# Designed miniproteins, single chains, continued (4): the designs that were tried, part 49

Each design is a single chain, and the fold is of that chain. pLDDT is the mean over its residues in the fold that is shown.

## One batch from the design tools (miniprotein)

Design m13682
Fold by ESMFold2-Fast:
Structure m13682 (fold): chain A 98 residues (1-98)
Amino acid sequence: MIKVETVVRITLPPIKREELEKIMNKLTQKLAEKGYVVQGRIVSDNEIVFYTRTREDALEAAKIAKEELEKLGVKIEKIEFLNAETGEPDEEVEKALS
């Protein structure tokens, strides 16, 4: 039983599956380089989710995703932080990004 506190959902504009997989793998690798081990999943044609243990891990995942996607020239349509227990937006995580 792995306790997951926050789910990070990243929505991109329409993209090829191969490019989406490359992005997910690159983000996962970058997180691992910084000492974070997260499970990344593709959940639709243009959405990736990361399951994170803590709110701080979620914030780091989002920062890395923004930086790497900006370097790749990929526009982010939306990043959402969801409380794993309620499925509702985690407002405290969103405030920390503002």
Scores: mean pLDDT 75

Design m13683
Fold by ESMFold2-Fast:
Structure m13683 (fold): chain A 91 residues (1-91)
Amino acid sequence: ALPAPKLVAGAPVLPADEALVKGIRDAIMSRKDAPEFVAEAAVDYLMSLGLSREQAGEAAIAPVSSFHISAYEEPHERDLRISAAKAEAHL
């Protein structure tokens, strides 16, 4: 019921690791034929790396949302990283 935990402003640790980003995208792409399993595949992959279910869920939100939109399917991970760094610096 409710203590108000801090909302993460994006996961600077997880999205900063190119291997994690690639793994999440690969998990999503492997399940594109079954949309109901896309989120589960991303969470399962992250949990296989030792993340808690909650951490895996949070980290999977942005990639899963981006996949569903498809317009935000970026092949340029470096551009995403640069944009994230700029946003953090502007905060």
Scores: mean pLDDT 53

Design m13684
Fold by ESMFold2-Fast:
Structure m13684 (fold): chain A 95 residues (1-95)
Amino acid sequence: SIEEKKKILLEGLEYLKEVAEEVAKGDGRGSLEALTLIGEAEKLIKEAKTEEELKKAQRMFEKAGNTVAETAKKVDEKLGEEVEKYVKETIEKVK
């Protein structure tokens, strides 16, 4: 259902937000772009009423997740790879 897919994406965003905030605290590197994209994804997910709108939300989630992964890789390559895997698995669950 659209509601179940929205729940999965929102849970995914919570994980991405925690990673972005942790990375920013660890080395003083900015996660501002990642956090901004997470906010955009959250809005699109919450507002989605159709499968088409949900697909748009999924694309923004993927963009946010990839930005978090790239930021994380600069601090901890393994963490960045784990984030990339998490994003891919989350998207597969909502297809």
Scores: mean pLDDT 84

Design m13685
Fold by ESMFold2-Fast:
Structure m13685 (fold): chain A 77 residues (1-77)
Amino acid sequence: MDKLKQYILDLARESKLSPATIADIEKELEKAKTVDDLLKLVNKYRDKFSVSQLTAAYLEITAEEFKRRLEEERRRS
């Protein structure tokens, strides 16, 4: 989870967003506790990111969700 938050912050910095916007993203990330929260945050700021950056963020977030589902499946047997 923390690595995904850092990844999103790094994307925001690379996108040359204003310091105020980056601070808002950082506060939203501190509140985010689930993968769905991260997806909602990325979608909220979608117009600030390039298509390639949005795609990269979605892939990283969905990969982490897939890992969570695999761990949940393993817990069954």
Scores: mean pLDDT 74

Design m13686
Fold by ESMFold2-Fast:
Structure m13686 (fold): chain A 100 residues (1-100)
Amino acid sequence: GPNKMKALEKAVETLRVARQRGDRVLADAVEHLIRAIEKSDDETAKKVLPYVEKALEAAQAGDFETAREYIKKAAEVILKDSKNPEAQEHAKRAIELAER
């Protein structure tokens, strides 16, 4: 649905920024968040979207510490709200990577 498409768009752009600026840890965390969002429903994606938007804004500003915190918060929403085991596993991995 529309929230899932927007969340994926913003997450993919965050991944592009992280890769371009050489933050490999943020890039790896965002890759797992993208997979978690792909396996989530639109209602979960609606809750995730504000955190991904803040992560993108922080990454574009070069504030990768804040970007990682928002990626972690986005993944925590999926871990709490999703009943899909694949989404939960990717969310757990995104959280682990964002904490490094």
Scores: mean pLDDT 90

Design m13687
Fold by ESMFold2-Fast:
Structure m13687 (fold): chain A 104 residues (1-104)
Amino acid sequence: SEEKAQEAIEHVKAALPHLTDEEKKELLTALETIRSLLEQEEIEAAILLLDKLKEWIRSHIKDEKARENLVKALDLIKELIENEEIETAIETLEEIIKLLREAL
């Protein structure tokens, strides 16, 4: 789980230089909502929003490398949630949210 968490964070770091401020703000809002849902034990809602965010990334993020890295990061977070590693998923989202805020 720690390996998946770290891989997700590294994928986001790789994507950050290729994202616009508008794209970063949209990601930030979605990820904060997913984290909140996980904290409220709304697991199915969190997974649905995560899948919706992946589709948004595929259709709206202009940079190909950013798209690939972000999708991989979200897939790893989804695996943490599906493995019932909810606390690790929340902590991973917190670090990603911090990275996005610092990049704005």
Scores: mean pLDDT 89

Design m13688
Fold by ESMFold2-Fast:
Structure m13688 (fold): chain A 83 residues (1-83)
Amino acid sequence: SAAERAALEADAARADALIQAQRDNGVNDADATEAGRLAGRVLAEVVGWDEEQLERGAAVMVGAGMPEAAAQAFVDAGRAALA
């Protein structure tokens, strides 16, 4: 539904803001990539995100200026958890 989609987008935006805050507080690109990997794994294994949600999350990360390596690590770790 539109309400469910809006809730997922709001949750992704909050996650993105948290990641951005970590970067603003001096997290480097290598630490951002490791954080992306851990976030993807946790969202897939613990929260139950599917592959489409992981890909949307990665697109939000890239759109927010996160390193592409961090977004790729996020998707790869999430997909591995779903396999």
Scores: mean pLDDT 77

Design m13689
Fold by ESMFold2-Fast:
Structure m13689 (fold): chain A 75 residues (1-75)
Amino acid sequence: SKERAEELIKKGEEALKKNDLRTAAVYYGKALLLDPTNKKAVENAEKIAEQLREYNDLAGAQALEDLVEKGKKAI
């Protein structure tokens, strides 16, 4: 559901405002699973993936990058 994805995006934004990168990644990842073409989720997930690489969370970064790539190709 697109409505459910929007709720998850808002939760991800709240996590980012608290500097909780891991929680933000989880919420944006779930949003992209429900609505892979959501431009806001794609853009923010891409930025989060870059930050996860800085923290050496390569698996987390790759998981988000895969979802972002699918979204970009479907837009």
Scores: mean pLDDT 81

Design m13690
Fold by ESMFold2-Fast:
Structure m13690 (fold): chain A 65 residues (1-65)
Amino acid sequence: MKKKEEELLKKLEEIMKKHGGGSVEISDGKVTITIPPLPVTRQTGLAIEAIGLGYEYGFSVEIRD
């Protein structure tokens, strides 16, 4: 579990950097992503990539503004 959380966190941080920043928290099998005010296209791209990655790792993903 801990190794998968560390790998997932690293990949999510890379996605956040790619799309213009934000914050990521992982606790108890849940990923919480806070998106800064971004253009809709960037918010959508970030959300799709983050949800897809979380699903692949078996984590639930919550997106916050």
Scores: mean pLDDT 75

Design m13691
Fold by ESMFold2-Fast:
Order: structure tokens, then sequence, then C-alpha cells
Structure m13691 (fold): chain A 100 residues (1-100)
């Protein structure tokens, strides 16, 4: 894996941990950096995961319009990566928000 891919995965994990601790500012910063690095690396799988996590962060804050946007972008990235599990997660999260 490229160094950018590895860094994107670490930042995505740090973002999820920050979100679980209620530090939404740190979570957003780490997830946005993960998205940037994944795009630079052309890593659709890491991009999908970071976008999915950012969508979840917005959904937890009640920002459902932003959450839907990121889930749709995550689904597109997951399709390009050929990652059926990430695609399913993005679609399930999108459906959950739409039923609110």
Amino acid sequence: MSEETLEAEVLEAMGRIAASLGDFELAKKNLEKAIELAKEAGDWRSLARALLSLGELYAKQGKYEEALKYYEEAAEAARKAGDEKLLREAEENREKVLKE
C-alpha cells in the first residue's frame, strides 16, 4: 500500500474514535484529511470508508442532509472500489436516515 493509503486509514480510524468520545471537531478534521489523502492516492476503498464515517458523524449530530450527501458519495466510491460490504453499509445508512 502507498504511504498516503495507510495514513488515510489511520486518520479515518482516529476520526471514528474521536466521534465515539464526543469530539466532533477532531473527528471531522481527521475524516476530512483522510478523504483528501484517499483522493490523492486514488484509493476508492479508503475514500468510501472515510466518507461513510463522515456521513455517520453528521447523522449523529442530526445533520441528515449532509449525512445523505456523504453516504451517496461513499456508495459511489465503494462501487468504484468493487467493495460490496462498504456499498451495503452506505446504502443501509442512507435508508436509515431517509426513514427518520
Scores: mean pLDDT 84

Design m13692
Fold by ESMFold2-Fast:
Structure m13692 (fold): chain A 87 residues (1-87)
Amino acid sequence: SKMEELEKLVKQSEQSLKDLEAFLKEKGLMTPEIKKLIDEARKTLKEIQKKIEENAPLEEIEKGLKEFQKIMAQLYQEIEKTLAERG
């Protein structure tokens, strides 16, 4: 079902965010700006997970995922900027 696919996507996104955070900490790339974006992305994923558990409308879950994608795009841009400033 589409809901099962969205639940799997959220779980995969949570793992990817954890892996990215660990990588950034190991490389000394955890700036205050990057940390704020990671914290915001994690908060957004938790809200999406809560909506899934509460059987919220599909549209609300998809809206949350779009917001998460926007935060992740900002996070990757900030990482690229940080790397460029150090290179």
Scores: mean pLDDT 86

Design m13693
Fold by ESMFold2-Fast:
Structure m13693 (fold): chain A 97 residues (1-97)
Amino acid sequence: SPRLETLQQLSNLLTQAQKYLEAGDIKSATNQLNQMKSLLQQNQSLLDPDSYQRLMSLINNSISYLKAGDIKKAIDYIIQSEVMVTLLIMREYINEA
C-alpha cells in the first residue's frame, strides 16, 4: 500500500529525529522533520484530511519549538507524532487484513 509505505517512511524519519535530538544534533533532527513535512505534502492525497492536518500540526509545532530552543516541548510533539503514525500504521494493517 502506498499509504503504508509513506507511514513507514514517516515513522523512520521520526525515529531518526529523536535519535539526533538525544545526541544534541538539533540541525540533523530539524532536517529529518523537514523531510517528514515534505513527504506529507507530496503524499497528502494518500492520507485522510484529519490525519494529514493533525500530523502537519504536530510536525510544525516540533520544528517551531526546536527553532525557539525549547527541546523538551519539541520532543513531546515528536513523541505525539510517533504515537499517531504508529496508530495509523496499525489501522492500515487491519484495513488490509
Scores: mean pLDDT 88

Design m13694
Fold by ESMFold2-Fast:
Structure m13694 (fold): chain A 65 residues (1-65)
Amino acid sequence: KKGEELEAELERINAELGDTSARVVFEGDKVTLYFVDMPDEAAERVEAALREKAKEYGLEFEVIR
């Protein structure tokens, strides 16, 4: 269910940014965020929002650009 809440958060961010190329992968207690063809400003906003959610759930967070 923690993964479902993070997916919902990413979906909300995607709706705000339009056609975003961000992807989230869950591996146990680790969350990895991937960016594909996304402007730095948009990437920073997505990263900040998901990093806060990961901290809230006690998950390790990694970003790959």
Scores: mean pLDDT 69

Design m13695
Fold by ESMFold2-Fast:
Structure m13695 (fold): chain A 67 residues (1-67)
Amino acid sequence: SAAKERAREAKEEAERLSASPNPGARAYAQMAIKEAEKALESEDEEEAERLARGAVNGVKAAQQAAA
């Protein structure tokens, strides 16, 4: 699904950001990884889309903190 594809991409980016020297960036990255994993495990497409959106937002927050 599109939601699970977004979740996978968000997880990959969040895993890279989890190596950031910035503690805030790492915290957002860890939250994004958890949201992405929940989206990938979800049997409900609406829940998967909501969780994938959360993961994408977490990645954006981590990127902003790392900048």
Scores: mean pLDDT 87

Design m13696
Fold by ESMFold2-Fast:
Structure m13696 (fold): chain A 80 residues (1-80)
Amino acid sequence: MLTPEEQAEVDRVIEKLALKFIELSKKYSSDETIKKLNEEVDKAIKELTEKYPDSADEIKAIFDSFKKTMVDILKQQDKA
């Protein structure tokens, strides 16, 4: 399990990525939004896993869940 400090940093990064996702989804196609989101998530995973190597697997799992949720939202939005 992440320490409180690690969890706070991960939560902050997730919040920033979620806000960026909302902005991207308004300006770009779903495919472009997914591509840009994946690039930003991959960078965040790399930076956080290099900073917290003992928590790398948990960090990756959190961001993988986040990507899946965002992709599901975009697929639903394309039908709205």
Scores: mean pLDDT 80

Design m13697
Fold by ESMFold2-Fast:
Structure m13697 (fold): chain A 95 residues (1-95)
Amino acid sequence: MEEIKKQIEELKKDFLSWLDQLTQQAQTATPEQALQLGMQAVDKYFDTLNRMSSLYGSAPEEDKDELAKYVEEIEKELQKALDSFMDVTMSVVDK
């Protein structure tokens, strides 16, 4: 359990750090570049979710209920971060 949670935490950390860098790039981007960055963010988001889903699937059955709650919490955090990033890219596109 703890090992899988740590792997999920690293995936979260990597995604959020990468998204922060992408957000800084979006602020100076053209509308076309902002759309491209948005697509990159969505692609990495789903890649991260797929990796988390794979880790969940590999867990012992007795641990899955607790791990499912943890995964759901992390997914909500990643979704909120992506939504905030998309708001930034959309504000650039609307110019």
Scores: mean pLDDT 83

Design m13698
Fold by ESMFold2-Fast:
Structure m13698 (fold): chain A 63 residues (1-63)
Amino acid sequence: MAERLREARARGPAELHRVSREIIEQLMKEGKKPSDANIEVLLTLAELDGDEEAIARLRESRK
């Protein structure tokens, strides 16, 4: 997941949006709730950015 998001982000916002949607849909097919799938993608992006505040906020939302 992280590698796909990193590559998509390097290709631009349209590609990042498309790949993020595909990952969310795949996680939902695997049985994750829509909210949990969305948080997983956002957490991965925050971790790639080293955004500690965003990481803490997203983890708080998921508990």
Scores: mean pLDDT 78

Design m13699
Fold by ESMFold2-Fast:
Structure m13699 (fold): chain A 87 residues (1-87)
Amino acid sequence: SAEVERQARRAEEAVREYEENKEKIYEELTKEYGEEKAEFAMKAVEEAARLFREAAEAARRGDYEAAERKLREGLRVLAEAGEKLAA
């Protein structure tokens, strides 16, 4: 579907932006939450990035079910990490 393709492309773009700004993001998270929470958050973002890359690959080959599932998993990883940072 066009919507899944659009979501997968946006997720892939977000991953590229994250990779370009990884050091800055880590510094900001460390300043706000401390090193342990920053490291935890970075691991969660890396896991989400992996899932988003897999979603984009699935969408490119027309496997919209796999793409949607992986997008959902990546967003869940980020949501759970955000909740733990706020605790």
Scores: mean pLDDT 86

Design m13700
Fold by ESMFold2-Fast:
Structure m13700 (fold): chain A 61 residues (1-61)
Amino acid sequence: APIPASLKEHQLLIVEIAYQEGYLDEEQKQKLIELINKGEIPLSPQELADLIKRGIVPEEP
């Protein structure tokens, strides 16, 4: 579903907060911002925050 401008701004804010708190590296932050700008993350702010936290746990052998 298309993301409203207000929701998109909120998602960008969540990404910035996560970066400031150290949940994201600079590279991860930039990639997420690009995906949000392209509208490829049609998630609610709550779901996006949860995804960011889960994203710090990659599949490692």
Scores: mean pLDDT 61

Design m13701
Fold by ESMFold2-Fast:
Structure m13701 (fold): chain A 94 residues (1-94)
Amino acid sequence: MIELSEEEKEILYKFIRDLGRRMGEIVLEGIRNGLSLEELRERLQAEAERMLAEFRKEMEKAGVPKEKIDKLVEELRKKIEGLIDSLVRYVEAL
């Protein structure tokens, strides 16, 4: 695991909390509006990339080196892809 300062951990924890909330909102809106699984996946992916870009900016403001930010964003993107797969499968099973 990448070593994080307390400030970096606070930024990461806020990102995880906000991500969970936004992914849940998109899933619920998708179900209510009768979105296809493909459209739901596309919306989840688009929001994830938007949020990762915001996370990158917050880390840059905190003075985190670009190389460290790039590694964190790559690891988070992989975890988020797995989360999106799980959410889409969950909706398919409903």
Scores: mean pLDDT 86

Design m13702
Fold by ESMFold2-Fast:
Structure m13702 (fold): chain A 100 residues (1-100)
Amino acid sequence: SVKEELLALVERALEAIERALKDISDKKAIEEAFELAHEVVGLAMEHKLPQEIVDLAQEAVRHTAEALRALNEGDYEAAKAHLEEAKKRLEEVKRLLEAL
């Protein structure tokens, strides 16, 4: 189902963020989190899920993109802060999806 597919994507994105938080130099983990969060936005929009879910997923995309920018600039503290914010949004997306 769409709910099961979205939950799997969110869980994979959260796992990628956790990998990056354990090793902030793991640019591939942040790139994976960005791509997975972007896929969550696409599927949520396609299936006309509540706007709150779409908005939170879009915020996670923005934060993972900003984490990549910060990492490329050598700002590891900003990269970590953005990853923690992305994690919070995706955990909220997961809660809302489970309640559907």
Scores: mean pLDDT 92

Design m13703
Fold by ESMFold2-Fast:
Structure m13703 (fold): chain A 98 residues (1-98)
Amino acid sequence: NVDKIKAQIKPNTILIVARGGKATGEAVAKVANENKIPYVIVDKAIKDGDEVIAYLQPNQELGEYKDIIEKEEKIKIVKEEKQELDIKSPNLIALIKL
């Protein structure tokens, strides 16, 4: 439910969004941008023993939050040089409260 997800988008929150997700994920990403909440795009799912790679959009900056995310979630964050405009429907993977 998009409305329930929107209600959980608060200050001190980082969104993790998967590429090629559902329409619900696209709406969540738009709300995050409108509220200036940072988000990262994950290329693959988290698995036991596997490293998850998350791609940060060119116009997004996480600062010190990058280290927190990489340590707590075991996610490697890479800054994407060019925004791929064709992320049709990103899925929300996780909300990280800071």
Scores: mean pLDDT 51

Design m13704
Fold by ESMFold2-Fast:
Structure m13704 (fold): chain A 74 residues (1-74)
Amino acid sequence: MKDILTGAPPPLPVKEMAEKWVKLAEEHGLPDEAKRIREMAEKFEADPSSKNAAELAGVVIRMVGVLLDTGKLK
């Protein structure tokens, strides 16, 4: 069940950010990118190392690049 008290802190939590990016990727026909973002987010949650953070960031940035190239993300 969703908790109603989800604050809006300056830094976005990795899990919430990943879910938003997964949804955006799926809406624009990028299911492979959505899957990769989910996998990397879960990996980072289990082991919040700089390596896993970089991998998650890389997948998100690549997906954003594809969306910008298609003119979908503005």
Scores: mean pLDDT 69

Design m13705
Fold by ESMFold2-Fast:
Structure m13705 (fold): chain A 88 residues (1-88)
Amino acid sequence: MKEELIKKLKEVEKKLEERVEELKKKGEEAAREELKRLREKLKPLAEEIKEKYPELSDAEALSIAFLMEVGGVSLEEIKEWIEAAKKA
């Protein structure tokens, strides 16, 4: 069970890394504007995630908030994935 969660977490991390790389490839200015818009929309959720996981960077918390908003992943699933990764 936990091994399945670790695999899912790795897949999610890879997809988030690819998304961040796509934003970087759009050029610095365009990436900053898109990140600013997303940060404003997702700020409350990202702040909640960071309060529960202060070890996460602002970018990581925002990426998780984006995944929850767009991917339909619950905060509880994210918690389980983070805990599974730490225990492995």
Scores: mean pLDDT 66

Design m13706
Fold by ESMFold2-Fast:
Structure m13706 (fold): chain A 68 residues (1-68)
Amino acid sequence: MKEELEKEIDEGILQITIAVEVTALENEGKLEEAERFRKEAEKIAEETEDVKEAHKKIRELFDKLRKE
């Protein structure tokens, strides 16, 4: 029970992180990059079992799209 709750909390934090980063890209006028980031980040979150690894991949994706 506790471990399942911690997983749900971690998944929630990951989703909040994605939403914040999407908003950051939109605020920079990078609407196409924001939509691409959202779709790819959601896929990373679904495919990656380790929440720390998911955060790392999503951050690397955000940095890559911000440079374009």
Scores: mean pLDDT 78

Design m13707
Fold by ESMFold2-Fast:
Structure m13707 (fold): chain A 98 residues (1-98)
Amino acid sequence: MAGEEALRGANAAARGVVAEHEDAAVGSGRAIRLVGAGVGAELSLRRGDSEGALREAEELERLAREVREEVPGERVEEGAREAIRGAEAARRAAEELA
């Protein structure tokens, strides 16, 4: 569940960035990084890698906060909030694995 929430949030934030970023190339790069962190968190949790999951969850939260601050729009705001919640869930799950 926690890894699935992180990936779902990452996808929501990525879709918002692609839709609302004025520079399509920059927006695509940010979206790729968000999805990468979400996938990384889920895969790390599935294989019981607490350190990897914690690192990827921290990266997802950082990236989500950055796009929320830098990219104006309601879809980014909603997606970033979902990504931050997913990252928090993944971090807690990683701590329970340790």
Scores: mean pLDDT 86

Design m13708
Fold by ESMFold2-Fast:
Structure m13708 (fold): chain A 124 residues (1-124)
Amino acid sequence: VDKKLVEQAKEYLKKALELLRKALELVREAGARSGEDRVRPLLELVERAKKSVELGLKYLEEGNLVKARGYARLARFYADMAASLADELRREGLDVSLLDRTRELLEKASESLSKAADYLDKAS
């Protein structure tokens, strides 16, 4: 196992987790302004992405690179769905500034998760 590739994957998972936490705050603010029910599906997708990153980090600490990679890819899938939904809600006229920033954070999280998964693939 290449320890340098594992450490790079860990840093990208941590970066994605921070970006997802910031996205959750913006989604909650959009819900407070535009109605909680309207943003609930977006909130659930971001929370699922965050939970998948946390599980990826847990399995990485346990040395289970296969599961860590699987959870990084699952987190990316949820982040991509959340970014698409944020763009849809923005087009429907919910708080455009908050949703545009949410989309940008989710796209950056997806990029970080893609890099984490790639480093884990090379480390195994």
Scores: mean pLDDT 89

Design m13709
Fold by ESMFold2-Fast:
Structure m13709 (fold): chain A 76 residues (1-76)
Amino acid sequence: GAARVLFAAPRSGRYTEIVAEADGRVLGRETDVEAEEGQPIGVVGEAPAGTYPARVTLTFADGSRAEVEATAVAQP
């Protein structure tokens, strides 16, 4: 079913790529997101129903990267 990962932006700026991964696979991807530090960002994808540990990898316009731990929740 539909899966969602919600997390807080780790710093202000433009994110050229945001990749949410759970259970060894990419759940979803966003590109060209502008955010302030602490702003909620959501990534939507598809997974079997359940709750999964998720890892979000963010790439900034300057080429630097950050990772945040999150939870993916997939609807039945």
Scores: mean pLDDT 83

Design m13710
Fold by ESMFold2-Fast:
Structure m13710 (fold): chain A 68 residues (1-68)
Amino acid sequence: GLAETLKKKLVSLATEASLAKLDGDEAEYDKHADEAKVLGEELSKLVGSDAALDAVAQGIDKGSELSS
């Protein structure tokens, strides 16, 4: 459904933001972080803030794993 689609996209954006931050690319970090914030707000409206926070945490963890 829409909530699952938004959660997957939020995980992806949080992953990209995490990788950009690790690379020192402030512009790419800001871009992906802003997109993640908008999607996180939409996901929070549909299924609550805990789901959005979980998706962001998953994305950050994945970014750390991929940067290894």
Scores: mean pLDDT 82

Design m13711
Fold by ESMFold2-Fast:
Structure m13711 (fold): chain A 108 residues (1-108)
Amino acid sequence: SEERLAALRAHADRIVDKAVEEIQKLIDNGELTEEKLREIFQKAVDELLAAADEFGLTPEEKRRLLVQAFGRLRTKVVEILKSKGLEEAADIATRVIGEVLRQALARL
């Protein structure tokens, strides 16, 4: 149903926003590292796939959910990092998110 699809999108948006909030806290504390970025993105994959399983998504629908959610995550994270003058960190985040997404899609 449209209501069920809207609920899934809202849940995925909450997972993305939580990951962005965790990254923002690491930036504010001067604790942002490639390793911590990778851990946050991997956790987001696991939470998105758990949500997809609860909603009974097919492998193809899971792929679409991951691509869309990680597209939003990339946009928000890069925008925050660039707004703070952290251009090298933005490039690292872009690479790490692409690697994590590729590995997640290979598991489907």
Scores: mean pLDDT 89

Design m13712
Fold by ESMFold2-Fast:
Structure m13712 (fold): chain A 110 residues (1-110)
Amino acid sequence: SMEERRQLAIEHLRELKELLIELIRNGELSESNRAIMESLSEEEREEVIKLGEQMVEGILKIAIEELEAGKDPAAVLDQLLAMLRDIHGPDSEAVKAFEAHRAAFLARLA
């Protein structure tokens, strides 16, 4: 059903949120993220992680609102992937991880 597909998409976005926050914490989003995190104190790193979490939560809120407006879940995920590519680069670990999660989500819809 449409409600089951929407709920599955929301759960998948929660999984992606946790993954992105973990990549931020580990300095694995991109080469630039790694360099920045390595230059910061532990206290400053926690502030950057908190900011990253707030940004990811904001993106998730927008994605959920689009799903509630009836936008196709695959299209919402494509939009998020495009944004991630623009911010971190197409060869970043963040993009690779997101693509793997998107593929897994689409497989669950089949």
Scores: mean pLDDT 75

Design m13713
Fold by ESMFold2-Fast:
Structure m13713 (fold): chain A 90 residues (1-90)
Amino acid sequence: SAEEKLKELLKKAEELKKKAIAEIKKAKTPEEIEEIVRKTQLELQKILDEAIELADKNNDAEGKEEFQAKFDKLMDELGKVANEQLDKIF
């Protein structure tokens, strides 16, 4: 179902976030952190685009809004961890 596919996409986004956070915490330079964030943001945007298209095709406005809200929180967490790691190596 579309609902199950949205849950799978969200799980994929959560796993990408966890992997990126682990890599950021091991990074030793600002350039390494910036590259991890850049690559992760591109992959996350692709997941968001796929989720939006899926929700739109199924007229699931609620699922679209819920996915966007969770995605925004995930992006905020990624940014916060990146900034915290930058502060530690500065």
Scores: mean pLDDT 87

Design m13714
Fold by ESMFold2-Fast:
Structure m13714 (fold): chain A 73 residues (1-73)
Amino acid sequence: SLKEQGEKLIEEGKRLIEEGRRELEEGRRLMREGVEEKDIDKIAEGIGRALRGIGLIFEGELLIEKGKKLLEE
């Protein structure tokens, strides 16, 4: 049903946001450590993880929006 599909999309979106927030936090930590240690490889890794985290959060928010629209039909 549309209700079950909407609920599943919201659940999946929340999981992606949680994963993305963890990746973003890890990225920020690596960037901070890399700056303090003058380690360019750590900074680059941190940037990559932060960008991945942002992407996952955005994807998760879109899934939640789509799920909510299905619940309102």
Scores: mean pLDDT 89

